# Ledger of designs, part 94: designed miniproteins, single chains, continued (2)

Each design is a single chain, and the fold is of that chain. pLDDT is the mean over its residues in the fold that is shown.

## One batch from the design tools (miniprotein)

Design m7256
Fold by ESMFold2-Fast:
Formats: sequence, C-alpha cells, structure tokens
Structure m7256 (fold): chain A 76 residues (1-76)
Amino acid sequence: MFSEEEAEEIKKRAKELREKAQKAIDQGDYDTAFRYINELSEMARKLREGGNEELAQEIESERDALIQQLQAKLDA
C-alpha cells in the first residue's frame, strides 16, 4: 500500500512522463514517445497492485490519450 506522500511523488512522476511523451510525439520521435508510454503503463500496473486503483485509472486514461494521439500521427 502506498502512502499519500508516495502517491503524490508518483503523480508528479507521471506528469513528467506524460509531458515528455507529448513532446516526443510533437517532435516526431515516436520511439521515445513509446518508451515513456510504456513507463506510464508500468507505473499504473504497480499502483493497481498497491491498491491505488483511482490513481492507476487516472494514469491509464492519460496513457490512453497519448496512445490515441500517437496512433493518429502514425495513421496520417
């Protein structure tokens, strides 16, 4: 089980990863974007295992938005 302090640090890390993934997508660096998306997926998995389902769902939703954006760029 994660503490509130650990949850806040994870949330901050997820935000940083999301911003890096978004920048990579915008720059056409899809390999880098995919790596950050995978890190978000791993983070969400660990949160769910730790019982923080709400935060896991938030990160998964943010990840899914990045995947949709990446797929739209690849389909263009």
Scores: mean pLDDT 81

Design m7257
Fold by ESMFold2-Fast:
Structure m7257 (fold): chain A 104 residues (1-104)
Amino acid sequence: DPEAQRQRQADLFQQMARLSQELAELLRNGGPLEELERREAGYFRLLVELTGVTPESRELEDELTRAAAAGLRNPASEEAREKRIEAAENSAQLYAQKAQELLA
């Protein structure tokens, strides 16, 4: 069912947008490492699921590769933290937009 698949993709994008915003908030507030690691694991899980239901999406494959290489662990410096906050906020906006486009 193409409609059900499109809805599933939109739901996953909305979940990724929400989780990206949560990661940005945790990084900005200096949240505990355990919570950051839990959110990081959730983000990777959703990204893998989304890649599986959006085959041949180079953008998602590139994002998965980038996320795996960079790691979303607690950053070692304030500069690295600020960059990860910006990246997470940008991801939240991008994924929210993709969800809206799928439901339009």
Scores: mean pLDDT 72

Design m7258
Fold by ESMFold2-Fast:
Structure m7258 (fold): chain A 71 residues (1-71)
Amino acid sequence: MTLEEDLERAREALPEWEATLDPESYEVYKEIVELLEQGKYREALELHAKAVGKKKGVKEEEVQKRIEEVL
């Protein structure tokens, strides 16, 4: 599954995430959805990957390299 496919699934899950996530996490996912709606798929992928990487303690440069491998 690609990051683009993961983000599309995230959009479908937004109403459930609004109910279960803290406001800060929800704001990040809302921004991702806004980027997807604008057709900015690369920017949405980068934001999602950086948010996930930050929580997992992965360096931003490593996240960027993985994005470039997928795109």
Scores: mean pLDDT 64

Design m7259
Fold by ESMFold2-Fast:
Structure m7259 (fold): chain A 67 residues (1-67)
Amino acid sequence: MERERREELEKEFDEGVRDVEEGVLITVLNTQMGVTADATDEQLRELLPSASPDMQEAIRRLLALRS
């Protein structure tokens, strides 16, 4: 919960959001599709055609962050 200092924190997160986003994407993919943090880029690509549009976007985003 980030009610106080939100403006200060947002400035730092604007710069580091990509690192935070990778962790969030891994958590979402693990919860929805059982993808582990150790999943390879090839395993992620194999999941793309079976995933929902939202999950496909999450997978592509994670791949982009890991490259």
Scores: mean pLDDT 70

Design m7260
Fold by ESMFold2-Fast:
Structure m7260 (fold): chain A 94 residues (1-94)
Amino acid sequence: MSLEEQIEELEKEIDKLDAELVGVYLRAKDGQLSPAEALRRVEELTRRIEEKLEELIRLAKQTGDEKLVKEAEEKRRRIQKGAEEIRRELEALA
């Protein structure tokens, strides 16, 4: 695979994990998961997402394309903000 194809695959994997994290939050709001269990799952998913985001930024830097680096860093900021908001809402439910 090309470096660009590896970046695209990582972005798709990150998006899937982010969707799973949102799904955990929605299940907790619906009473299908305890807030404590949801927080634990969100912490694990956030860790896995962060590992993939670090890899994404590393690969983007290897391309020498400043636009790809900026897009990767913006994706990290967006996902981190969303995860922090979900964590705060789950803590409020506990």
Scores: mean pLDDT 86

Design m7261
Fold by ESMFold2-Fast:
Structure m7261 (fold): chain A 85 residues (1-85)
Amino acid sequence: EAAALEARALASPEGAYEVAREATLALIAAHPASATAERLEAFARLAEEEGAKRLLEGNPELSEEIAEAMARGAAEALREAAAAL
């Protein structure tokens, strides 16, 4: 399952965005006690400003397009979750 998600994320920027968004929403749903609006908004800002850079530092094999798409997917999921609270 994890390998299949990784393959989807690495195949295209669209796939990277979708996988990151889905994974982020699932993580938020799994940890409701930690999912305050303030925390979600703070993490969304971090993902938006530093997400792509941090992904590339940890995974130098990623393309910039994939890293940027993953960061956008995560940031959007975090902002959507914060707005729903």
Scores: mean pLDDT 78

Design m7262
Fold by ESMFold2-Fast:
Structure m7262 (fold): chain A 78 residues (1-78)
Amino acid sequence: KKQELINKIIRTAALTFINTYKRLSGSLPDEEAKKIAREKAIETGVKLGEQLGLDREISEKAAKEGVDKADEALSNTE
């Protein structure tokens, strides 16, 4: 189902954001690390969406949702 594909993009983008941020947080300011992590996560999510046959616009929105959820979770667990 289409929603299952969207959920895969959300999860992939969220995971990519968290992993990239953690990797960069020791060597870059938090603001810069989050900016790079967000860009990489959105790019990864859009590429996955294209491979799954989803519209770029839908894939980009799903990736952004994943990043926003990951950023919120990261802020609330500290």
Scores: mean pLDDT 82

Design m7263
Fold by ESMFold2-Fast:
Structure m7263 (fold): chain A 74 residues (1-74)
Amino acid sequence: MDEELARYEAEVRKLVDDMIAKKVSAADAEAFLTALTRHEVAELEAQGRPELAARLRERMDAIRAETLARLAAL
């Protein structure tokens, strides 16, 4: 579980770094990360992995908050 979360988080952080480099709006970043979180959580729940889905949601909520703060500071 932790290895899967770490791998997923690394991929999402690459997307976040690209969004920050391109100076996307905070609204667009929030909308994208919210939609991505909803999709990935639903897929994990459908796979019968609700604990991983819950932990992914928590990690994604933190990444979204960090991303919005970083974009606001640009």
Scores: mean pLDDT 83

Design m7264
Fold by ESMFold2-Fast:
Structure m7264 (fold): chain A 86 residues (1-86)
Amino acid sequence: MEEERRRRAFEEAHRVAVAVVRAGGSNEEAVEAMVATLRELGDDELAEEIRRLYELDKEGKPEAFELDKRLQERLDEVRAKYATRP
């Protein structure tokens, strides 16, 4: 039962972020929406990690390209892990 909720949490957060980006939203808006969704659904660890990556990018964008790639890699890993149906 709890596994199903956690799986939906990851999917929901990812969809929200994608929707924000597709609507022309900023990276900041996408990150904030994803973090808020994950925290509301109980995945505080992933939310905190995404937030930290964004803070590093804000410091001077020396890792702007790496941040985007790492964020996508994390999202892909989470998606693959929770893509399987019960």
Scores: mean pLDDT 64

Design m7265
Fold by ESMFold2-Fast:
Structure m7265 (fold): chain A 78 residues (1-78)
Amino acid sequence: MEELFEALKRAAEEEGIEDPEKAAREAVERVLELGRLTGKPELVLEAALRILEAEMAGDEARAEAIADELRAAVPAPK
């Protein structure tokens, strides 16, 4: 989580967000909630970091591909 928070905070600061720390905290909480709902918090965290890295590099196609992988990893209800 520390790496994701710091990366999101830096991205928010570069974008000129009014409160980059709050924006990063809210984004981290959203990722944690997704991890809780999917039962795979490590995969959600890894995917979130990879998506952020791809978006910061301007590779939208890669970001979308990683998001699709994450959606496919969500288990169906029994």
Scores: mean pLDDT 71

Design m7266
Fold by ESMFold2-Fast:
Structure m7266 (fold): chain A 99 residues (1-99)
Amino acid sequence: KSSREILLEILKKLSNGSLSDEELLKLFYATMTGMRRALADELPDLPSEAEIRAALEGKLSREELLALLERYIRALRLLMGEDSPLVAKLEQIVKEVTS
C-alpha cells in the first residue's frame, strides 16, 4: 500500500466513514498545515507542509509515514493533553492499520 492508501485507511476509521476520500485528505491537509502555521514555534516537531504533501501524494515509505504520524500524535498530545480520547483513538487506529 502507498502512504496515501495507509493514511486514507486511518482517516476513514477516525471519521467513521462519513466523509469521502477526497474530503478526508483535504481536511487532513488543512488541519495539519493550519496547526503548523499557528504552533510551529511552540511545537517544532510538527511535520512540514512538504512532508504533509508527500504523505498525501503517496511519496513516503511506510516507515516515513509512521514517523510523521508519531510526530503529529506527540504534538496533539502536548496540545490536547495526555488523556485526550481523540489522541488515544488515533494511536490505536494507526497501530491497527500499519501492523
Scores: mean pLDDT 79

Design m7267
Fold by ESMFold2-Fast:
Structure m7267 (fold): chain A 85 residues (1-85)
Amino acid sequence: SELRREAEELLREMLEGGARALMEAEPGNEAFATFENALRVVREIGEGKESGVYEPVTEKGKEVKERVVRGYEEARRLRREAEER
């Protein structure tokens, strides 16, 4: 339903927007050197699989990480609400 679509749209925004934001915030970090690598890192952060290996070192990068974590948690909340009805 609508909540499921909102969750999917939020996840796409977190993946693509987060990847671009990390590339901008951490231009010297090899983990974010390509869009594909940045997408992988965003997914790992959002899914709670990150081990700190690709931890952002800039203040801006840390802000992006926090936004990704919050965005994924909101998407999971919306998905759960959609499934309860």
Scores: mean pLDDT 75

Design m7268
Fold by ESMFold2-Fast:
Structure m7268 (fold): chain A 63 residues (1-63)
Amino acid sequence: SPVSEEDRKELIEIAKEMGLTEEQAEKVVDRALAAWEQLGEPYDKELLKKIVKLIAQTELDKA
């Protein structure tokens, strides 16, 4: 993965700040990264942040 450990931790913290537990945040981030890798797109941290926020909000809305 082209994502640094620091960037991954930042994405996890964003999901946690939205109200997810650490375990939920890690799963959301891993799902976002897997979806991104499937697209074959060049690394875009700002777009990944938006995808993480979208998935996290969807999980919160279902709870």
Scores: mean pLDDT 77

Design m7269
Fold by ESMFold2-Fast:
Structure m7269 (fold): chain A 55 residues (1-55)
Amino acid sequence: MTDEQIEAVIEFGREARAVVAEGKAAGLSPEDLQARLNEVTRRFHERLDEIEAKE
């Protein structure tokens, strides 16, 4: 794994935790929370693909 990939993993974890904390504070349903987490995951995969393309 490259340093950029490691940074992407760390950022993903930070964003996912923020989404969970904000969603719970806002009283979101588990389904709505999962939808927001899916968007964070999709962005993470796109970022990894971009990094790999530049290897």
Scores: mean pLDDT 79

Design m7270
Fold by ESMFold2-Fast:
Structure m7270 (fold): chain A 72 residues (1-72)
Amino acid sequence: MEYIEIKIEGSGDPGYRLKVEKIVSKYGGKIVSSGGVGGISRYFTVEVPKEKVDETYEELKKAFPDAEIKII
């Protein structure tokens, strides 16, 4: 398993979590942790199969072009 961290600026909008979950579940992944600073930013850490890391990363980057996304 590999992990991807996503940082999204703005409100703690529940819609961001749902969008992340839809993308990662498509590749057999899941959200394993989340956090953030209220009204400022949200962080999600997702777990994905090693063979799907690149596909998941590219789709997340396309869906959230202004977010910081990194493989950890």
Scores: mean pLDDT 76

Design m7271
Fold by ESMFold2-Fast:
Structure m7271 (fold): chain A 115 residues (1-115)
Amino acid sequence: EIKLTESGGGTVREGESRTLSGKLSGADIRDMTLEWLLQRPGQPPEPLASVGPSGEVRVAPRFQGRLTASVDPANSTAYAHLSGLRVEDTGTYYIAAVRGDEVFLGEGVELTVVA
């Protein structure tokens, strides 16, 4: 069974940094596109960043300069490092692993940013 296990949620102060991680089991992470999504309270999920199988990285314009996405194949883990956190960055962060038409969604981690 393919599973994504997320970590790195919690409460942080405005201006701090946080690293979110998603560990993939049951498949080779190198074959996946890893996508990070943010669901703010009362809003649909929005894309934050993606890392493709060749290591190509895309980051949403709102997070440019404040988000670094990476993958460590040796540990089968994807990372999203967030810096300069803002109160509006509060929400549930999801990771999805995508291969063709298959999508494996993690359970999400809640991040609360306080002033």
Scores: mean pLDDT 88

Design m7272
Fold by ESMFold2-Fast:
Structure m7272 (fold): chain A 73 residues (1-73)
Amino acid sequence: ARAAELAEQDARYRELGLEVDETYSAESPEEELKLLEELAKEDPRYKPLLEFAKRVYKELLEKLKEYEEKLKK
């Protein structure tokens, strides 16, 4: 299931990023997508996660842009 794949991906990041602080606010959505792209290149099982992350990221950016435009009169 996609949720299970996402959980496995998170576990791998934790193993590699043990040094990441608990209050780690996502370093950068761009960098997270870049890492997922590299993983998807090595193993196609990550493609669904990458597609999902890209969609969520784009929708998040569009929402943030709308908020910025409404705040910036």
Scores: mean pLDDT 60

Design m7273
Fold by ESMFold2-Fast:
Structure m7273 (fold): chain A 55 residues (1-55)
Amino acid sequence: SSTEVKVEEKGDVKTVTITEADGTVVTLTDNLAEKRLTVTITQADGTVTTSVIDL
């Protein structure tokens, strides 16, 4: 299947989830109250990498 993009907003948190055709999932979470962006990449093999960026 094609790449899927989902955007969700709940209070001060905005989450963008990108699902690739190969099963890789990229989640970007922007926490406006904490001024913090969290990027989580879950590979198709289950490997998870998380990066936190202070804004």
Scores: mean pLDDT 81

Design m7274
Fold by ESMFold2-Fast:
Structure m7274 (fold): chain A 61 residues (1-61)
Amino acid sequence: DEYLKTLSPELQEMARRLREAGASDEEVLLALKMLEGIKKAFGIEVAREVAETLVELLKLR
């Protein structure tokens, strides 16, 4: 996916973890757009916390 190549290494790692947790391609793309927005507005640490929460929620389904 060419979109992934435009993302920072941190967001690429978040995408990998979401896929490993069972997210669909559509879910990963939505999550990455949200996380990119969160990173720009609130910084990378907040984006990491949100990504960790999404991974935990995916593991519970």
Scores: mean pLDDT 77

Design m7275
Fold by ESMFold2-Fast:
Structure m7275 (fold): chain A 83 residues (1-83)
Amino acid sequence: MAVSQEGADKAIEHLDKAIQAAKKGDVDAAIEHLRKALEASDAPDVVRPIVDEAIRALKKGDIDRAIELANALKDLVRQLAAG
């Protein structure tokens, strides 16, 4: 499935902001940016399960897992935009 370049760029921007917020311990900001990344994505069925897992990790204090999942999402969004 092809993703628009604008949607991909916005999703990646929000994922970067989510990672920065998570590193600072700002869980609420990290969750908000993860939700905005999902909204910017043209592939919600593929992106949503990973966003949901990242939000669950943040809510239980597993910041490292949330950052790992956000980085995996950035790679996935780039791959979808390239196809």
Scores: mean pLDDT 81

Design m7276
Fold by ESMFold2-Fast:
Structure m7276 (fold): chain A 118 residues (1-118)
Amino acid sequence: AKELLEKALKALQEALEYVKKALEALKAGDVEKAIEYLEEALLLLVTALNNLKQALKQKPSPYLEKAIQDTEEAIDYVKEALKALRAGDVEKAIEYAERAIEKIQEAIKNIQKALEEL
C-alpha cells in the first residue's frame, strides 16, 4: 500500500505542476502549449488514480476514498478544460484548470493522511 500511495502522490504532484504551467501558458495566449501541458497532466492523473484504486483494494481507508474522488474530479476538470480550448473558450478553460488544481491539492492532502495511518 505505501509504495502505491507514494507513486500516486508523486504523479499528483507532477500533474499539479503541469496544470499550473498550462494556466501560465493560457494567460500568455499560448493555447497550443497549454493543451500539451493539460494532456501530460491528464496522463499523470490517470496514473495516480490507478495506483490509488490498487492501494484501496490492499487497505481500505476513508482518506483513500476521498483521494480517489478528488482525483476523478480533477480528471473531469482537465478534460473539460481541453474541451473548452478546442471550442476556443479560453476563459472557461482557465476556470476548469483552476478547479483541477484545487482537486489535485485536496487529493494530495488525503494521500498524506492515508500515509500517516500506515
Scores: mean pLDDT 90

Design m7277
Fold by ESMFold2-Fast:
Structure m7277 (fold): chain A 96 residues (1-96)
Amino acid sequence: GEVKVESEKGEDEKEYIIKVEITPSKSEELREKAVELVEKAMPEEATEEAKEHMKEMVRSAADYAAVSGKKVKMTFTITEKNGKSVVNVEVEELDA
């Protein structure tokens, strides 16, 4: 299995985009690697609640990829406003 994480700045100054692709694997090591890479890509301004929520979504996506046998792509869009993190997530199944 393989995990790819890409981060980029959104069009707004306080918008961050994190893209995660997870290939099917029953490896706990791959699952935790996905979480580690996403955590490293998170903006420092993101709230702890938003960070933990995103990490849990990544774990869930890795579990789904393992069960489904499909590659899963997640796109997190994080908007920082007034000390709050707003996270939008899009999940897509890809050909493995």
Scores: mean pLDDT 78

Design m7278
Fold by ESMFold2-Fast:
Structure m7278 (fold): chain A 98 residues (1-98)
Amino acid sequence: PVEATDLQRNIAAILRVIGAEINLELLLRKEEVTEEERERARREVEEALAAVEEVLPTMDESLRKAAAKALRRLAEAARRAGFEELAERAEALAEKAE
């Protein structure tokens, strides 16, 4: 892979959080959800949270505000999907980003 700047890594992590939220919203629109689909969505949220947590200390104020907003939306979607622990982690990271 090519070398990425801190800015590129930070933006990629925020986009991953946004992607995880969108995937959860799509899952929540389904009438029936398989356990496999639910577990995959859970892993995507876990990976997005880990990615943001790793790069958060390198974010400037504007990126931290964007990350906090994305994490709060992810927390709401995760809670509606029944992933309470992940929702709590997302909220804690959003607070840390502020």
Scores: mean pLDDT 85

Design m7279
Fold by ESMFold2-Fast:
Structure m7279 (fold): chain A 89 residues (1-89)
Amino acid sequence: SPVQEIVELLKRFPSLSPEELDKALDRVMTLLQELFKQLPPREAVIAAIRAVGLLTELRLSHERGDEEAVKRAVEEGIEFVKEVEEKIK
């Protein structure tokens, strides 16, 4: 399941090296784009905008070494992907 893979990837973010971060962010965005194709066009655009914001905050928090901000961004990302899954079902 793309949802399960996204959640597992997000949970690993606090422990990723800087080199692993870019690959993980790219993979999460690729999987999110697959989910967004299952949404109505307007909702897909809104979800894409929210995803960019969440992944940007996750990247910046990780680059700063702000462990608490990374944890919050991960929690928000997991909640977001669950909201997307509910709209697809």
Scores: mean pLDDT 86

Design m7280
Fold by ESMFold2-Fast:
Structure m7280 (fold): chain A 72 residues (1-72)
Amino acid sequence: SMEDQIIEELAEILGISKATARRILRGELSNEEIKELVEKNPKWSSLKGLSPSQVREIVESIVEGIRLGLEL
């Protein structure tokens, strides 16, 4: 499915599990979980110092980019 393809691409880009990527797509990640990913995940290190809402905006932009690419 398109959702499964988005989950796979998002997991690869962000260095997270497919389970976590699915939770991101569903808007299920808390502010605390976002902070933990930024602190512990090396692929999110460039996002250190941003608020959880700013991190969400960047991640949502990545999701939209993937979605548009898959709709062609």
Scores: mean pLDDT 84

Design m7281
Fold by ESMFold2-Fast:
Structure m7281 (fold): chain A 79 residues (1-79)
Amino acid sequence: DFDALAARLMAQLPEEARPLFQRIVDALKANPDDFEPALRIASLLDDPKLYERIREAAKTKDPAAVLQAFAEALRQKFS
């Protein structure tokens, strides 16, 4: 249940991170087989290490894995 996962991850994020995370959720829902829009949003983090972690998750071709990697990256960035 992708929507339930997104809601749980969103609730754990700082308020400042939530708009960016929503953009990522929207991109993954619109393009479940094409992660390029979500990866483009990841580049806005301006953190090569967090971006590389998200790119590795994208290699699984699982939107849930990509969403979890983004949530972790945003928690680290905004903590």
Scores: mean pLDDT 79

Design m7282
Fold by ESMFold2-Fast:
Formats: sequence, C-alpha cells, structure tokens
Structure m7282 (fold): chain A 96 residues (1-96)
Amino acid sequence: MEVKVEFIEEVKEYDLPEDDDMIRAGVVAEITTSDGKKEIVTAVAGRPLTPDEQAALDAARDEAVKSAMDIANEIAKKEGKPVTVKLTFAVGRPKP
C-alpha cells in the first residue's frame, strides 16, 4: 500500500497570535482511503524568523508535511489500504 499526494495548495497568510519572531507553516491533510473514509489531520511547524525567511519557511513546511505524511502512512498500514493525501498549506508570518 502507498501514500499518494494528489494536490498541494497554498492559502493566504494569517497573523500569528502573539509571537512576532517566528515563521509558521501549517498543513491540513485530507486523508482518503480507497473505501472513501476521510480523516482530516493538521500539523504545524515553526522556525525562528531569520534573514533567510524562505529557508526558514521551507524547513517549517517540510517538518509539517513530514508529520502529516507519517500519520497518513500509519493509517494506510493499520487499514491495509492505499490512501490519497490532499495537502493545503497556511503560512503564519510576523505582524507588520
């Protein structure tokens, strides 16, 4: 059984609640088994804001995606069925 990433979509940025020195990447993973069972998982990762904002964001995204994919793989393994993962990204940036 395998995990397939069907679509990656970036949504608009949103304000961070209090921490203005962090970049955060959130991922919403819609995990669908071949039987049509759906599970929605959210994962969030953060990195300190650095002059290389893109590298920090990429690292945060990679960590969030890895967490979501680990959960998808566990679901596929436990159910014994292939799963399809649709990812939607949200980015939190420091307030201007």
Scores: mean pLDDT 67

Design m7283
Fold by ESMFold2-Fast:
Structure m7283 (fold): chain A 66 residues (1-66)
Amino acid sequence: MRHSEVSKGGNKIYDHLVNGDEKGAEEEKEKLIKKLVELGVSEEEARRIGEAVYQSAKEQVKLEKE
């Protein structure tokens, strides 16, 4: 299910960003994109979803540091 994979990927990206591991966060974003493509999402849409999830996680980290 797309929603389950997006939630799982988002949580992993957030955990890496909270710990200051930008490389790990980028790796988890790419893993999410690849998994969405394997589930039948187009490459373009999977990248948009992955980027949106990554930006959402960055905003949550920013709010926590505010």
Scores: mean pLDDT 78

Design m7284
Fold by ESMFold2-Fast:
Structure m7284 (fold): chain A 84 residues (1-84)
Amino acid sequence: SKKKKYLEEAIEHLQKGIEYLKKGDSEGALKHLEEAKRHAEKAGDKGTQLLADAARHHLLAGDSEGALESAQQAIKRAQELLEK
């Protein structure tokens, strides 16, 4: 389904965002977190969308730890939805 595909793409962008965040590349991380949010919006899952947006907001505020936590929560939620 389109929803499943968009959730899978959101997970891939969240994972890439975390990789860039761990490398200290905030611009690269931000780009992937924004793409994850867009894909979660297209999937119609408000929960994953809000968690991806929270990660983006934390990163813009300079809170890398908060960004990582929110991105990981977004991945977990999206993965659990794909198992249904």
Scores: mean pLDDT 88

Design m7285
Fold by ESMFold2-Fast:
Structure m7285 (fold): chain A 103 residues (1-103)
Amino acid sequence: DAERLANARAAARGGVEAARVELERARENRDDPELYRRYVRVAGARAEIAERGAREAGDQASLDRARELYREALELDEEAAREGRDEVRRGEAEAAAEPPLPS
């Protein structure tokens, strides 16, 4: 199914970019532990979404990048990164897709 594969590839690419942005936000907010932890948690969740999409699409480049971003999240805050991943794996993917700050 070409449409399903296209959607999986888009999710992989979007998730990679979202995880990267959240990790940069974490690095900019190291002096605020609560905000820092929240950005790392969201980065872990977005990296998990990206990895799932990349595996479904057979997109090795996005898969490798998603794994790299998840490793970076673990290096910043291992508990927060794992919490974000586990939220996605429990079927809370919708919550993980929401912005970490009020709109």
Scores: mean pLDDT 82

Design m7286
Fold by ESMFold2-Fast:
Structure m7286 (fold): chain A 58 residues (1-58)
Amino acid sequence: SELEQLKAALDSVEFSYQNVLEAGAKLAENPETKDRALRAQAIAQEHLAKVRARYEAA
């Protein structure tokens, strides 16, 4: 069903978001990469929010 596909997409995006947070923590230790890490985390958070909203609206 479409709901099952949306749930699978949400689970996948949540997993990817956790990976971005873990990678971002290491990048944030270096001043040269800290700003890029924060931008990547913000983009990932926005994407997760959109996918979650689609699932919750279904």
Scores: mean pLDDT 83

Design m7287
Fold by ESMFold2-Fast:
Structure m7287 (fold): chain A 69 residues (1-69)
Amino acid sequence: MDGIQQSVQNARNQLTSAGSSPQNVQNVTNQVQNLNLLASQAAQSGDMQSAIDYSRQSQNLVDNAVNNS
């Protein structure tokens, strides 16, 4: 849980600093939370490849949203 909360908070901070609207911040952080939950579930099942892929998708989502802000 702590890792997901930290990732969501980091995404929120980056988007807010980039000037994203509150609506966009909410939409992106909801997607980040979902991807990090999937990554956590994959890691717990021993699927480290899927865990890495979901974590990368989460980071790419934040980076793309920040660059478009």
Scores: mean pLDDT 79

Design m7288
Fold by ESMFold2-Fast:
Structure m7288 (fold): chain A 69 residues (1-69)
Amino acid sequence: MKEEEELVKKFNEHLDAALAAARAGDYQATLDHIKKAFETLSKIKDPELKQEGLDKIHALAEEIGRIQG
Protein backbone atom coordinates (compact mmCIF):
# COMPACT_ATOMS: atom_id res chain seq x y z
CA MET A 1 0.00 0.00 0.00
CA LYS A 2 2.96 2.41 0.29
CA GLU A 3 2.92 3.40 -3.38
CA GLU A 4 -0.89 3.72 -3.35
CA GLU A 5 -0.60 6.01 -0.29
CA GLU A 6 1.96 8.20 -2.08
CA LEU A 7 -0.24 8.33 -5.19
CA VAL A 8 -3.29 9.33 -3.12
CA LYS A 9 -1.23 12.08 -1.46
CA LYS A 10 -0.03 13.45 -4.82
CA PHE A 11 -3.55 13.21 -6.20
CA ASN A 12 -4.95 15.26 -3.30
CA GLU A 13 -2.17 17.84 -3.73
CA HIS A 14 -3.09 18.29 -7.40
CA LEU A 15 -6.80 18.62 -6.56
CA ASP A 16 -6.03 21.24 -3.91
CA ALA A 17 -3.87 23.17 -6.38
CA ALA A 18 -6.59 22.93 -9.06
CA LEU A 19 -9.22 24.31 -6.68
CA ALA A 20 -6.93 27.18 -5.65
CA ALA A 21 -6.18 28.00 -9.30
CA ALA A 22 -9.89 27.90 -10.19
CA ARG A 23 -10.68 30.27 -7.35
CA ALA A 24 -7.97 32.63 -8.63
CA GLY A 25 -9.45 32.52 -12.14
CA ASP A 26 -6.41 30.73 -13.59
CA TYR A 27 -8.14 28.32 -15.95
CA GLN A 28 -4.91 27.06 -17.58
CA ALA A 29 -3.36 26.15 -14.22
CA THR A 30 -6.64 24.54 -13.14
CA LEU A 31 -6.70 22.26 -16.20
CA ASP A 32 -3.01 21.39 -15.81
CA HIS A 33 -3.51 20.30 -12.20
CA ILE A 34 -6.64 18.28 -13.07
CA LYS A 35 -4.70 16.47 -15.82
CA LYS A 36 -1.92 15.65 -13.35
CA ALA A 37 -4.46 14.42 -10.80
CA PHE A 38 -6.04 12.18 -13.45
CA GLU A 39 -2.62 10.78 -14.47
CA THR A 40 -1.85 10.04 -10.81
CA LEU A 41 -5.22 8.29 -10.41
CA SER A 42 -4.48 6.12 -13.48
CA LYS A 43 -1.56 4.57 -11.55
CA ILE A 44 -3.75 3.59 -8.58
CA LYS A 45 -4.70 -0.10 -8.79
CA ASP A 46 -7.05 -0.31 -5.78
CA PRO A 47 -10.60 0.00 -7.19
CA GLU A 48 -12.01 1.64 -4.05
CA LEU A 49 -9.36 4.39 -3.98
CA LYS A 50 -9.61 4.88 -7.74
CA GLN A 51 -13.39 5.28 -7.61
CA GLU A 52 -13.14 7.75 -4.70
CA GLY A 53 -10.60 9.77 -6.68
CA LEU A 54 -12.73 9.73 -9.83
CA ASP A 55 -15.70 10.98 -7.80
CA LYS A 56 -13.57 13.84 -6.45
CA ILE A 57 -12.35 14.84 -9.92
CA HIS A 58 -15.90 14.69 -11.27
CA ALA A 59 -17.25 16.89 -8.46
CA LEU A 60 -14.43 19.42 -8.91
CA ALA A 61 -14.89 19.52 -12.71
CA GLU A 62 -18.65 20.06 -12.30
CA GLU A 63 -18.07 23.00 -9.94
CA ILE A 64 -15.45 24.57 -12.22
CA GLY A 65 -17.74 24.11 -15.22
CA ARG A 66 -20.59 25.85 -13.41
CA ILE A 67 -18.52 28.90 -12.42
CA GLN A 68 -17.10 29.24 -15.96
CA GLY A 69 -20.59 28.95 -17.50
Scores: mean pLDDT 79

Design m7289
Fold by ESMFold2-Fast:
Structure m7289 (fold): chain A 77 residues (1-77)
Amino acid sequence: MEERRKKSIEVAREIGREMNALLDRSQARADEIVKNKTKEEIEKELERARTTPGAFALDELLRSYINKIKKEEEKKK
């Protein structure tokens, strides 16, 4: 019982590390897109990310940026 619990914890920690690394890479990619592109171009990249295999969480990150831009635009009104 103890060995099974330890193995599950180790697997969970490893998955967590891999997911964080993938998120960090997707975040850096999203930041680069947002930095160099207009809102319209970012929305295009979001649509591509949704249909592209291997774009882990990139669509979610780009959606968050679009929502943030919309909120900032609303505050300027």
Scores: mean pLDDT 72

Design m7290
Fold by ESMFold2-Fast:
Structure m7290 (fold): chain A 65 residues (1-65)
Amino acid sequence: SAPEPAYSEEEIQADIDAALARWLAMGVPEEVARRVLVDRDEKVGAEAVGKINKASKEEVEEALK
């Protein structure tokens, strides 16, 4: 069978969903949330998801500068 990655696509989807819900609850704009999801697809998926899930409002604001 093909080797399983350390972070599966199902886990990535679950983390993105959780992060999106958290970000919206913290008052992060939808446009910012979408941008982060796009950046995840363009960069290393698993690593990007880890940053998304742990990102604070301040970190998101800094990324927009």
Scores: mean pLDDT 57

Design m7291
Fold by ESMFold2-Fast:
Formats: structure tokens, C-alpha cells, sequence
Structure m7291 (fold): chain A 65 residues (1-65)
């Protein structure tokens, strides 16, 4: 898979996961979309970090858990 496509898929996966979690908590549709947008923005910024910067998506997920 191309790097750009993989990045996009990962970002969308994180956004969808955040939306699913918000829905499971009974949040409003507006809050669900805000959660997805926030997750997408956070993952997008993390993806722009240079390789070997010590930042990984797995670690970000751990810190948020």
C-alpha cells in the first residue's frame, strides 16, 4: 500500500474508532463527529513526525487509554 494511502487509512481508522467509542457512551451525533475530528487531527499531526522521533501511534493510544 502506498504510504499516503496507508496514512489516510490509519487516520480514518482512528477517527472511526473515536466515533464508535463516543456512540457507545451515548454522546450526541455532534459530539461523535467532534470526537472523530479530534482523533483525525491528532493522528495527522503524529504522522507528520519524523521516523525515529520516539512517537508512535501505539504509544499515543496507550497514553489516551
Amino acid sequence: MEEEERRRAFIEGAAEGARDYARSKGLTPEQVEEAGKAARDAVERAWEAPPGSGVRFDRIDELLA
Scores: mean pLDDT 68

